# Designed miniproteins, single chains, continued (3), part 28

Each design is a single chain, and the fold is of that chain. pLDDT is the mean over its residues in the fold that is shown.

## One batch from the design tools (miniprotein)

Design m8943
Fold by ESMFold2-Fast:
Structure m8943 (fold): chain A 81 residues (1-81)
Amino acid sequence: FAERLEEALERAGEAAGEQKEKLLRALAEAALAHREEAEAALDDPEALEAVVRRIAAEAARLAEEAGVPKEAVEILRELAE
């Protein structure tokens, strides 16, 4: 999953192009919203993976609302599955 996460974030950044900063803000906001869940899951790889998938889903929603290109949003949604 870590390799898949890294690959997805790299592709999403490229797809975002000039809107990469908006994508990064959406990712940061989503991560902060789920920080307590992530901290609670640090010793459980499966639980941590589930939290990261929820962060990806929320980041996709925030990025779409901020006007990030659909291609980048879809990559994050695929990661959330």
Scores: mean pLDDT 78

Design m8944
Fold by ESMFold2-Fast:
Structure m8944 (fold): chain A 70 residues (1-70)
Amino acid sequence: SSVAKKVKEFSDKVNEWILENYDKLSKEELEEILKLGQEVQDLYDNDAPEEEIEKKIKEVEKKLKEAEAK
């Protein structure tokens, strides 16, 4: 499904972002990002509406941008 592809691409992007930025992250920030990523996976695994999954993805992406800007 298109949702499955979005979730996979999101997971891949988050993993790549962590690899590139892990030296800039506090332990607390890393744990928060991992928790938010797991929440996206949990929504998908529980057949949540695509809109809710996309909103959570945007929330995580915003968090990544905020972490980079510090």
Scores: mean pLDDT 82

Design m8945
Fold by ESMFold2-Fast:
Structure m8945 (fold): chain A 67 residues (1-67)
Amino acid sequence: GPEEAFEKGAKAVEEAAVRGMARKDAAGGISAVQAALDTYAPLLDEAQKAKLEAAAKNGIAAVRAAS
């Protein structure tokens, strides 16, 4: 359901951001976070989608700061 999809999406966003930071690869990390968001956002309601979008924004900011 949407809760399970949200948990998977949040984990995918986090893993993409952590990997981008570890590699100091802003372009690859940002692309991976966006891909995770695009995969899981359509499976969510509006409130869960907003939370996942916020997590993706934070992840992208962290990747940019690490690069």
Scores: mean pLDDT 85

Design m8946
Fold by ESMFold2-Fast:
Structure m8946 (fold): chain A 77 residues (1-77)
Amino acid sequence: SIDEEELKLLDGNGDGVVTYEEFATGLRGIKPDMSDEEIEALFKKADTDGDGVLTLEEAKELIVEVSLQYIEEEKSA
């Protein structure tokens, strides 16, 4: 399940953007076995401007999608 503390980590920044390091930390909190390459690919997909940051909305949406996928993988295994 998604921990409320993980959502607070993103909100705690207060600048309205999420860096690669914050995004990677959040994803690994949910799916610890996720590779750097997978995280980087997801980040690059959402970073439409190529400026190296995501909006909070974009980061939250990706984190939710990864969480749902992880839950399905756990139930299928």
Scores: mean pLDDT 68

Design m8947
Fold by ESMFold2-Fast:
Structure m8947 (fold): chain A 70 residues (1-70)
Amino acid sequence: SVDELLKKFQEFAGEVAELAVEKNDKEGIEEIKKLWDDLVSKLEETTDEEEKRKLIEEALEKIEEIKKKI
């Protein structure tokens, strides 16, 4: 479900954010915040569940890329 995907994103993004804070990676922290703000904005404007799912899946891939840089 969309809610389960969003929870997965929140948990993973939180773990990556904690890692970025521990490593003093200010760029990573800012990138994670921007990604979250962009996702929330897009989800608020989207009523289609399939589109919401795609947005969350794309955000998950971006968090994976941020993690690799930390």
Scores: mean pLDDT 84

Design m8948
Fold by ESMFold2-Fast:
Structure m8948 (fold): chain A 57 residues (1-57)
Amino acid sequence: LLSFITEPLRKLEEEIARYEKLAAESTDPQARAAALAQVEALRRQREEFLLAVGLRQ
């Protein structure tokens, strides 16, 4: 159970962190907005994944 969940969760967390960093470091408003939108989409995917596998968020 947990072994099948650990790797997908880690990948999502790493992508979220990457886009959060891009958003924080971007000086271009469009690039910043795009990075923030990706963070939100990835966080939503993570929550849906956790709900689907029976872990609450």
Scores: mean pLDDT 77

Design m8949
Fold by ESMFold2-Fast:
Structure m8949 (fold): chain A 59 residues (1-59)
Amino acid sequence: AALTPLEKALIRAIIEAYPEASDAQLRDLLRSFGIDIPDSITELSLATLPQLEAEARRL
């Protein structure tokens, strides 16, 4: 299902809060909030945020 505006804002907030976190650590943290990032996205950063917001899914 498509993410809500609140879930998209949460993705941004987590990336901004943990700039030194690895992509694996960010994936684990997002999954703890019920958000899954597809394996096709290899970089979790502010630069890829539009793709993350478009392709991320609710668990």
Scores: mean pLDDT 82

Design m8950
Fold by ESMFold2-Fast:
Structure m8950 (fold): chain A 82 residues (1-82)
Amino acid sequence: NVEKLKELLEKLYKDTLPLAKEASEAAKNGDFKTKEEKQEEIAKIDEKYGPEIQKIASTGVTSEEGQELVAEMAERLAKESS
């Protein structure tokens, strides 16, 4: 349902945000190796949560609402991590 999807997206956001901020900070300091390592950790989180989010979005909510919630989380993450 919508509430479960929101909770899962919020968990994904909170797990990913610190890594995204660390990657951004590393890049600003010229530490591109640490940036890449943090981006790899983010990719692993996406792989872990992705299938469950997709399942809920396609079966537990309307497809339009599910896609909108995913897009909003991604936008928040991009803005807050920069």
Scores: mean pLDDT 77

Design m8951
Fold by ESMFold2-Fast:
Structure m8951 (fold): chain A 80 residues (1-80)
Amino acid sequence: MTPEERLAEIRARVDPSNPEAMKAVDEAEKRIKELRKQLEEAKKNGDSEKAGYYETLINLEVIALEAEVWVLEQKAKRAA
């Protein structure tokens, strides 16, 4: 599964009534799009080390988003 496919899956699972979680998904999507541009530029330049670095950062953004969404959903339950 690509990072973008994983992001879409997270978006589909997020409670739409949780605005903080939805905002976290939107902000992660923006960061992943920027990192993807940098990755594609590194690939065009033949910079395999830089390409690997940006690919790693994109994967870490998805992992961090999964954790952040879980924390925000737990926080929303406690705030009620």
Scores: mean pLDDT 82

Design m8952
Fold by ESMFold2-Fast:
Structure m8952 (fold): chain A 68 residues (1-68)
Amino acid sequence: SDKAKKELERIENLSPKEKEELDREALERIRAMLAEAGVPVSSLTPEELEQMKRDWREARIDELRARI
């Protein structure tokens, strides 16, 4: 729980550059998951892709909160 708490604090206090890095990581993981499922990223609208990035970040934050 201590590691999860520190990671949550880190995510909540990210600099703009660190937030951009987190967004880039989320996008890469989404692309990997879609490729694994056989779904081309090009089948998604820009709005759907942005929503998936937000959902991934929220899911990560919720997961960290659940471990605290």
Scores: mean pLDDT 72

Design m8953
Fold by ESMFold2-Fast:
Structure m8953 (fold): chain A 67 residues (1-67)
Amino acid sequence: VVDEAVRVALELYGKVPKEKAVTAAIQTALDIATRRLKLTPEESYRLAREAGEAAQKVLDEIEKKKK
């Protein structure tokens, strides 16, 4: 789930602002958790937050390497 969300953020990186890429990762994780895994709303929101944090960290590391 988190890996799928991070992949979406990486695909959007450079095409949209970083904030929108992270939001897309959160939405991807939430969709997988609720529709594919059928997790509770509470568990789905926790996974979405973890996916957003992971995507933010990965994108920050890429930006630091470009500087």
Scores: mean pLDDT 76

Design m8954
Fold by ESMFold2-Fast:
Structure m8954 (fold): chain A 71 residues (1-71)
Amino acid sequence: MEVTLTTPNGKKVTVTAKDEEGAELLREINEAIQKGDFDKATKLAVKLVIEGLISQEDADKIGEAIKEAEK
């Protein structure tokens, strides 16, 4: 299922989760990014990759979105 992450600078990233657990973690990442809690967002993204809930390509998109939001 698809979840769209929006950064504070208005950039949108669409990520596909394997299941509802992955989608919930993606929503938590989006909330953390919106709150400026980039450490929490990064930890949750790592958990998604380790658990195989998203592709590496989508994880890289999340990492770039966090990096751009920190600038």
Scores: mean pLDDT 79

Design m8955
Fold by ESMFold2-Fast:
Formats: C-alpha cells, structure tokens, sequence
Structure m8955 (fold): chain A 86 residues (1-86)
C-alpha cells in the first residue's frame, strides 16, 4: 500500500536555548506513533510539535524529565496522546 513519509519537528525551550529534534515517520496506512524522550534540561518546558509535511501541530505543556511524549501522526494532522514513563 502507499507509504507517505512525514517529518515531525519537536521544539522545546531549555535554559541553553531552543532545542529542536526531527523524526522521520512513515505512514503505511492511517496512523503512526512518534515518540520523543524528555531530558532533564527540558523538564517543565512546553513542547511544540510540527508536521512539516502536512503543517499540522500539537502541543504539550510542562513536560516531565524521564518521560516519553507520544504524538499520533495521521494524514489529517497531529494529536498529542500523552506522556509515559521512559
């Protein structure tokens, strides 16, 4: 079936400045999960997720160190699904 590649950019404000991480996610159907681990320097900061392919966005407030942020990627956009212990 058709696979579409999405580039997901996560930006977090740290004491050292803005930290940006990009993940490449392949959609082989309706959805895929992108996972972003949170470092100690990112604790308490807000995280912004942008799908560079669709222009979709998702937001997480006050991220916790040692957690993994989970974002669902679909052809229609992004959805923040929550944080789990890493």
Amino acid sequence: MEAVTHEIEATVATAAGLKTTTLTVKLEGESALASFPVSAEEAGADALFIDKTTGGAAFAKAVAAGHVLQVEVTPEGLSFKGAVAG
Scores: mean pLDDT 75

Design m8956
Fold by ESMFold2-Fast:
Structure m8956 (fold): chain A 66 residues (1-66)
Amino acid sequence: RDDVLRRAEEAIRRHARERGLELSDEEIRELAREIVDAMERGQRPWTDENIDALARQALSRYERER
C-alpha cells in the first residue's frame, strides 16, 4: 500500500504540474489515498497506466470542484 501511495502521489504531482495546478502536500496525499482506495475497491491491477488514469480522473474532478 505505501509503495502504491507513493506512486499515486508522483502521478498526481506530475499531472498537476502539466495542468498548472497549485496543490499542497496534504491535497496530493488526499488525492493519492482516493486513488489507492479506488483501485482496491475496483480490484484493478496495480499498474502505472491504471494509476495515471485514476490520477487524471481525480485531478479533473478536483478542478471541477474548484
Scores: mean pLDDT 74

Design m8957
Fold by ESMFold2-Fast:
Structure m8957 (fold): chain A 89 residues (1-89)
Amino acid sequence: DSWIQQMSNSSDSDFKTTLRNAGQKQGIPQDHIDSLISTYDSLKGTKFDPKRIVTDAFRRIIQRKNNGQPITDDSLKDSLSQAAGSQSK
């Protein structure tokens, strides 16, 4: 998927722009996209890779939507938690 490659290799500003554009195109609620961008900024300077965590969480949200599952605050939190857990072993 081209947007995953773009996100992995982007600058901070390009990453946020790509995330917003991909989220809008995929029909992900804007409040969830804004939450992902906020999480990206909050992960800077931590032991976590902000791009990797947010990209993985976003991918999980899209997969959930494509499987007919609802996009809710709980599903967003779950996707972020799973992404962080996968990277923090």
Scores: mean pLDDT 74

Design m8958
Fold by ESMFold2-Fast:
Structure m8958 (fold): chain A 75 residues (1-75)
Amino acid sequence: RIEEVVEAVREALLAAGASKEQAERVGEEVRTALEQNPDWTPEEAGAAVRQIASRYVDKEAAEEAGRAAREALER
């Protein structure tokens, strides 16, 4: 579900050293993107989340956010 993906992304960003504010901002944009793209595969959603996160955090944290989103959707 979208809520599970958003939470997984925020947790992954915090674990990667992002601030709470950065994690919340990315989480909000991820929620909007997933609501607008309900037909995305886990791989497509993961790539999109990585792109969104890359605007706020470094490449490593963005990769972790994308991975967390993909894994949450594979459940």
Scores: mean pLDDT 83

Design m8959
Fold by ESMFold2-Fast:
Structure m8959 (fold): chain A 94 residues (1-94)
Amino acid sequence: MAAEARAAILSQVSEEQKKIIEEAVKELEKYLTPEEVKRFRDALVVAAALAAQGKLLSEEEIEEIKEELEKSLGNKKVAEIFAETLRRIQELAK
């Protein structure tokens, strides 16, 4: 992944959104490996940057993401934490 793309994404994420992401990451560390946690953090940062651009996910899209995560990971709690974090990030972007 290009470092410039990551820097551009991070510049659009507020300090409040970063705090929400780090709180979610700490909770996810109880269920996931460090490598999986890193992937989830990256995904949440991208979602926050897209929300800052007005590209919000619908509740239907969040529910679909949750269902896919439940199937992929076999862990409903991880999927619930991720979905709730997406909602919190989007509320701050409004």
Scores: mean pLDDT 77

Design m8960
Fold by ESMFold2-Fast:
Structure m8960 (fold): chain A 63 residues (1-63)
Amino acid sequence: SEEERRVQAEIDRLNAEADELEKKASTYRKQGKKEEFSRYLAKAVAARIQAIGLEVEYELRKR
């Protein structure tokens, strides 16, 4: 359905965002930039948690 496609697109977007933020965090870690590393890692974790929340909510509504 349109709603299922929208939810999946948002999950995919959040996971892609988290992947990109994790890459940036890894780069800052290699450069010894502790503040940037912590900031980007926190953003990546937040995006992952949001994606997981949507997956759980969608599965519960589906059943």
Scores: mean pLDDT 85

Design m8961
Fold by ESMFold2-Fast:
Parts: sequence; C-alpha cells; structure tokens
Structure m8961 (fold): chain A 71 residues (1-71)
Amino acid sequence: SRALLLFGDAPADLDMDALIAELRAIPGVLSVARTADSDLLFVETTPAAVEAVTAVAEGRGLRLLGRRIEP
C-alpha cells in the first residue's frame, strides 16, 4: 500500500527546492511533485513514512490539505 499526501499554503519565503530535497531523503518517500501553477506539493510515500513527511512539511510552514491510502 501507498499514501498520497497533498500540502499547500507555502510561506512566500520558503525554499521549495530545499524542502523537496529534504522530503526525498526521508526513507519511504517514493515521489515528490510540485504543481507549476500553484504552491502545492504531492508526496507519494509508504504508510510508515506519513508521520515523518507530515512533520517535515508542517515544520516548514506547509499545511496538509489532503491524504489518501491506496492499496
């Protein structure tokens, strides 16, 4: 199974490239994608990594907007 997480509400001064690199370094993160027309991040991860990913993203000022678990 996999988890899909959507983050938004990025602070204007956030280094998004540095955050993406940090998220990709977390064990269990499978992909990180930024939308070109909005400050949204889509993160695909194992279920075990959801808490770590959420803590990092929220620690940098993002908000968790949505989550789903896929089989």
Scores: mean pLDDT 82

Design m8962
Fold by ESMFold2-Fast:
Structure m8962 (fold): chain A 75 residues (1-75)
Amino acid sequence: SELEKKIVEKLLEFLKKENVSPKDYKSSVPELLRDLSENFKEVPSDEELEKLFNIYAPEKEKGVSKELEELLKKL
């Protein structure tokens, strides 16, 4: 969905801005979720966010668009 795409884009921006490695992602999730809840009407569940992160983390070189397309096909 469009929301999931925006969530992944925000996750990428946040990780890049903070220079956070994938292994340290979980320490930054509370801040990301807080920002999303304040600026967006709806946010995905923690489980959905975890799925989005797992798609992004191992495939960072492939780019988010491909991972998002694969995720959306499963929905």
Scores: mean pLDDT 54

Design m8963
Fold by ESMFold2-Fast:
Structure m8963 (fold): chain A 95 residues (1-95)
Amino acid sequence: MAARLAEAAADAQRALAALDAQVARALEAIDADPSRSGEEERARLAALAAGLRTAAQRVLELIAAGRELTEEVEREIVAAAQATRDAVLAALAAA
């Protein structure tokens, strides 16, 4: 059980690092296009990414404490991940 929790935490940390790289690329795409409302789009993407990192950190803390994830916490993370993914894909598609 402890080994699985450690692996899950490591996988979550790797996923967060991959998300950070994707967000950075999306921000660069927004900045590269002078026809876009770059400031507003950048602020929105940064806020969504920060929300997802906060939700992911909460899950990592629960895993480290050996606590069970509630359906509510799982839903919050899925919603935050979907919102951030959609924002990243929209920014990259418009570049």
Scores: mean pLDDT 67

Design m8964
Fold by ESMFold2-Fast:
Structure m8964 (fold): chain A 94 residues (1-94)
Amino acid sequence: VEEIRKEINEALKKAREIVLSKTDDPEVQKELEEFYERLSLDPNNPYRSPFVDWLVEYLKPTPKQLLEYLLKLARFSNASPEVIELLEEAIKIV
């Protein structure tokens, strides 16, 4: 579980840097930062998603499987193209 969380966080961090390097739009940067914070597993983060915790604990996915699940959910929730790109880049890194 800890290893999976570490791999996902490292992949997301690298993907974030890639996507941010392609945009200077402060509104897009803010949306990406908010989404990145929601994937954080820090218990003191008010934007932490309990759904991500549930996916890790219940489904016990590989890092790639979890990122693919998050990508499907982001698409269904009409997430911005930049958030979709963040998850796609993270999947490529893992």
Scores: mean pLDDT 69

Design m8965
Fold by ESMFold2-Fast:
Formats: structure tokens, C-alpha cells, sequence
Structure m8965 (fold): chain A 100 residues (1-100)
């Protein structure tokens, strides 16, 4: 079942992301932002695959926005203010999609 495979991918991803996030907390701020950005990219790729498997257009749109934001976070890891702006913009866009 497509739904069962999507749930397995989501669960495995969540567990791995939490483990890596804990590891990242021990690093300097720039390295932590970069690694968390890379984890968000992996998150968004898995979410996109799940959305495509389920035919969920709204979830696909959100996953694509998360992927783009994650790429920008990695590129701007040295700029704390820019990373915060990217996160705020992503949060606002997701809220707008979920309200529709």
C-alpha cells in the first residue's frame, strides 16, 4: 500500500532528524544552522515524495516551499538575521496555505 510506505518514510525520517538535531546542538551556531538546514532539505524531500505518493497537492506545495527555504538557510548559514527572516517567511506562507 502506498499509504503504508508513505507512513514508514515519515516515521523513519522523523526519528533520524531528531537524532541529528540533538547532535547539532553541540556545534557552533553557524555549523548548527547549516546542518539543520541540510536536515530540513532532507525533510522536505521526504515530505514531497509522500505528498506525490498520496496525490496531496496542498502537502506538495508546502513541501516545495520547505525545500526552497531549507536551501536558502544552508546558503545563508553565516547570517543569523537572514536565516530568521527565511524561517518567518516560510511559517507565514504555510499558514496562508493551511487557511485556504
Amino acid sequence: DVLERARELDRAFLEETLARAEEAAAWDEVTRRRVLGELHQEAARVALEIAELLGDEKAKEIAELRLEAAKKIVENAEDKEKVEEIKEELHQKILEINEE
Scores: mean pLDDT 77

Design m8966
Fold by ESMFold2-Fast:
Structure m8966 (fold): chain A 74 residues (1-74)
Amino acid sequence: MREEELRLAEERVEEDVATLSSPESAALAREMARLVLAGKEKEAQRLLLEELRKRTDKEEDLKRLKEKEKELEE
């Protein structure tokens, strides 16, 4: 039963999120999990890549993130 499986998965995500010390990290984790459960895995990956770009100052890592973003378009 699809809806029951989604609700159980959402409950597990909320339990995991409750262990996070930062409201921002909790919000990001919830949004990513929501997108994955809705079948929007590419959108979830884009959200993750965007946050990694904000936290990454190394040019080589930024190039890798740009390559991953291009893969999501294909």
Scores: mean pLDDT 64

Design m8967
Fold by ESMFold2-Fast:
Structure m8967 (fold): chain A 80 residues (1-80)
Amino acid sequence: SLLEKLSKVEKVTIIVTPYQDPKNPNAPLKTLVTVVDEQGNVLYRGTTDDSVEDALKKLKKLAEEAGVKITKSIVHDLPG
């Protein structure tokens, strides 16, 4: 689980991006979540139906529960 992966590191960067399914470009946007360690290694990458704002709130709560520090949060917008 993401909580287990977060509990194994001291600091993370969280990247939250609107995600367009390449197989269905007319589908509603999902949110892509990427979590990286201090070295830039990807610890987790997954999509959710949550909004960008809701996904970020859930990730902050999980980080608090895991005792990990969020060093940086990056929120990307799709161009256009």
Scores: mean pLDDT 76

Design m8968
Fold by ESMFold2-Fast:
Structure m8968 (fold): chain A 82 residues (1-82)
Amino acid sequence: SSLSEAARKLVEALGGREGLLDFIRAVRDNPEEVIAMLIHGGLRSQGLRISGKDAHALAEIIHRHKDDPEAAVDEILRLAGL
């Protein structure tokens, strides 16, 4: 799915599980819309494209798990097939 590909791009761009966890911890206290913009813009700055819908879906996962960042990592890795 497009969301699975977006999750994979995010994980790879951040350098794997530990980089993803560091990113989630850094952004988790932001509003969901800001997290979506950071994901979309961050990937675009590296020449990677994902849809705004997929960026929002990933941001929703992070925002929902803001008090348990490791749960957000696990869900995103599962979506990425990792």
Scores: mean pLDDT 91

Design m8969
Fold by ESMFold2-Fast:
Structure m8969 (fold): chain A 78 residues (1-78)
Amino acid sequence: SALEEGKKNYEKGVEALKAGDRETAADYFIKAAESYEKAGQLNLAAGAYFRAAHALWDIDPEKAEEYYKKGLELAGKA
């Protein structure tokens, strides 16, 4: 299911962070967020986008801001 796919990608993101690979972590958190959106799990999707934004903050600040804004929209900000 999309929810299971989201959880799997989120776990891979966490593992990438533990390995120090923040770009790979961001990619997995984005995949998790997209899967959570498909599952209608908007708060989980928002959390995953915030994780991706944090991972990218000093690597790609423009992309980090984009994902942070998307997370805010999904958390109930129009």
Scores: mean pLDDT 87

Design m8970
Fold by ESMFold2-Fast:
Structure m8970 (fold): chain A 71 residues (1-71)
Amino acid sequence: SSTVQSLTQQAQDDIAATTARVDGLAPTVGQDAADALKASGTDDVLKQLEQQLRQAGVPESQVKKAVDQLR
């Protein structure tokens, strides 16, 4: 459970950091491009979280629950 919480928190932090970075680019790339980059970045973080949880031996039901919480 602590492993799930730790990796989920790291994923939340990664999403927040990516969002902040992309929001900083919005004046340069435009809002539509920034929104697309945020969506893509979030998807990448969620895929990485799924992989990390599976590698840590977390049961598939818990992997799905953790990822669904961040969607």
Scores: mean pLDDT 83

Design m8971
Fold by ESMFold2-Fast:
Structure m8971 (fold): chain A 88 residues (1-88)
Amino acid sequence: DPAQRERGRALREELSRHIDLQDVLKSLPPERAIALGRAVRRVLDAIFDLVRQGAEVEEIRRLLNRLAELARRGDLAGLEALYAELTA
């Protein structure tokens, strides 16, 4: 559905603009910085799969808040764990 894809892309862009990764990226080796960005995108895509499956608004809000906090902390292991939780 083009409307769903555009909505998903817009939310991904919005989240990316609100996550200040500059200080985190400055403190990480390049390989880890790339892995963090990739993990954030993977978790966001998994959250959007839940939206397509009819997940409740409150559940989505909690997941987006968890994603944002993990990303701000540069918690790659936490992001990987959240992705595994969402895809189990």
Scores: mean pLDDT 72

Design m8972
Fold by ESMFold2-Fast:
Structure m8972 (fold): chain A 82 residues (1-82)
Amino acid sequence: MLTPEERARVDEIIAQVEKELDELINKAEKKGMPVGKILTLRLLGHLAVKSLRDAADRGEITPEELERLAKEFLEWLKKQIE
């Protein structure tokens, strides 16, 4: 079970990642990326964030590992948009 401090840190990391994900997807949409690709990336992004949050909530990963994995996912996503 996560400490209250670790739970708060997980919530902060997830909120920041969801914000960055939405900003990246919105930027790709404004650049004229095909609607089907935008919908696929949005779905994959939200599923990835949910899976990471669920793993952290179960104590399978630390908040630090969550932040690292989320950043690695966002960097991968940026390369798909470029």
Scores: mean pLDDT 82

Design m8973
Fold by ESMFold2-Fast:
Structure m8973 (fold): chain A 81 residues (1-81)
Amino acid sequence: AQLQRDADLYERNAEGVRKLAESYRKKADELFAKGDQLEKEGKVDEANKYRKQSENYRKMADGAEKVADRLRAKAEALRAQ
């Protein structure tokens, strides 16, 4: 009973973190598009700032996906007991 409840908690947390990663990827895409638009307007310094923010959000999304994978693996290990 306790192991199953703990597994369910880890699985829910994994789903939440995956949704967070998806949110970060969408934000990265928006920031990249804004950077591209600013470059076309000749605002290269501003474009570079948005591109750096986009890269940071992609790294945060990658980190969140790794956390979600670990949480899911933990849930599976607990259920296998």
Scores: mean pLDDT 87

Design m8974
Fold by ESMFold2-Fast:
Structure m8974 (fold): chain A 90 residues (1-90)
Amino acid sequence: MTMATVVVRALAESVEAAEKAAEAAERAARGVPGTTDVSSAVAQVPGTPQAVAVVVVETEAESAEEVGRAAEEAARGVPGVLEVEVRISE
């Protein structure tokens, strides 16, 4: 079966908001059938209060669009999230 990698990147106004965005996106991704692995990282932007969350999801290719949409919507729903970007690779 063809596998896909979904990468969700969220820029947030604070480390707390970025951590909540990562948790929300991970939870949404794990809820989609076909998701095999989910990992995340949060890093503060040096010299600013802002932080970036990156969530990497391994999923079946047929589920990739659903995973990307669900994770993006979940991350965007977190107060303090400024931008969300989704990339899908097969």
Scores: mean pLDDT 85

Design m8975
Fold by ESMFold2-Fast:
Parts: structure tokens; sequence; C-alpha cells
Structure m8975 (fold): chain A 66 residues (1-66)
């Protein structure tokens, strides 16, 4: 997973096409920090972060079903 994330970042920096597996790793890698920020955010900001987190989880779900 961490290796797939690293590959995705490197490919993105070079303008290369990212695979679905690498894209999934990017979403998963971002999810932890987003959840941590959400837990410490003000009430109004929490609702926005919850929507972003849910969208990321749905993207992971879609990629895994393909």
Amino acid sequence: LEEAYRRAVEKGQRGEEVTPEELEAMYIHALGPLEQVRDSAAPGERELLDRVIEKAREAIKKLEQE
C-alpha cells in the first residue's frame, strides 16, 4: 500500500498515468490524516470534512469493486 502510494506520487510528479491501485492507495493514505483533522475541527468544519472523507471512502469502494 505505502509502495503503491509512493509510485502514485512519483508518477503524478512526472505527469505519468496513475493506475487504479495507485489511486486507491492515495485515497487510503489521505484518509487517516483527514479523520484526525476532522476530530479536532470546529463543528462547522467537521460537516465539510465528513463529506470529503465519505467521498474518499466511496472512491476506494468503487476502485475495489472494479
Scores: mean pLDDT 72

Design m8976
Fold by ESMFold2-Fast:
Structure m8976 (fold): chain A 85 residues (1-85)
Amino acid sequence: SESNRQMVLADLESLLDQAKELKERIDEGKLNLNDYVSLAILSAAVSFIRDVLKKRGLATPELQALLEEAEALIKEAKEKMKEYL
């Protein structure tokens, strides 16, 4: 439903903001184990949203684009964090 899509949109926008904040901390070059845990949680959340969109038929081009942007940021963060831990 449209209401369910609006809720997923809000959740994806929140995840994107969190991923961007994590990337800013990575770019500062000072990280700790809590940042790695946060990355793992964000990665799991994005995977869950991907599954929900597919199974419930909620996928739109807008939601798919936001999901792909979040996944790309998380992948970049994972690659960078491996160099610091």
Scores: mean pLDDT 80

Design m8977
Fold by ESMFold2-Fast:
Structure m8977 (fold): chain A 95 residues (1-95)
Amino acid sequence: AEAAARQAAKEKLIKELEAKIAEIEKLVSVLSSITVLPPELLKLKEETISALRALIEAIKNEDYSKLDQLKQEAETKYKEFQEKLKKFIEEANSV
């Protein structure tokens, strides 16, 4: 039961991370169609996607020695990107 649950959790996590990458790419694509995005936001997008991809590969390869570090890096970059994106959208909607 536990081994099957762990495999299901692993597959679910990979799908969630892949969905986050797709969401980031879609949101940036849509925003770029209506405005010029700041270079800092584009850099954070690329850094966040790279961190998420590194985490996915570590999970797929079961490289548990680096999972905590890669997870923290991905979560930190994703949070920074979300906060900057939210601020940008909020400022656009306030005008």
Scores: mean pLDDT 80

Design m8978
Fold by ESMFold2-Fast:
Structure m8978 (fold): chain A 87 residues (1-87)
Amino acid sequence: MEEDLAALEEYTKKFLKLLEEVKKTATPEQQKLLEEIEKLLEELKELAKEYIKDPENEEVLEKLEELGKKIEELLEKVREDIEKVLA
């Protein structure tokens, strides 16, 4: 549990840095989408921390699934720009 929380924080930090790099070359509309993704990712991180501490909390799990879907939809819209940074 403790190790999972640390891994989540490290992953989130690395992903946020990646989004900042993408924002440097993104259009104004893409920058807005990336900012929305960053906000949702912070919410996901907080809910994931709650889930790690209490894995039997069905309400937190449901919220995590909803946020995950929203993040995936937004990432698809900016996927081309993310792929350019990862290449």
Scores: mean pLDDT 73

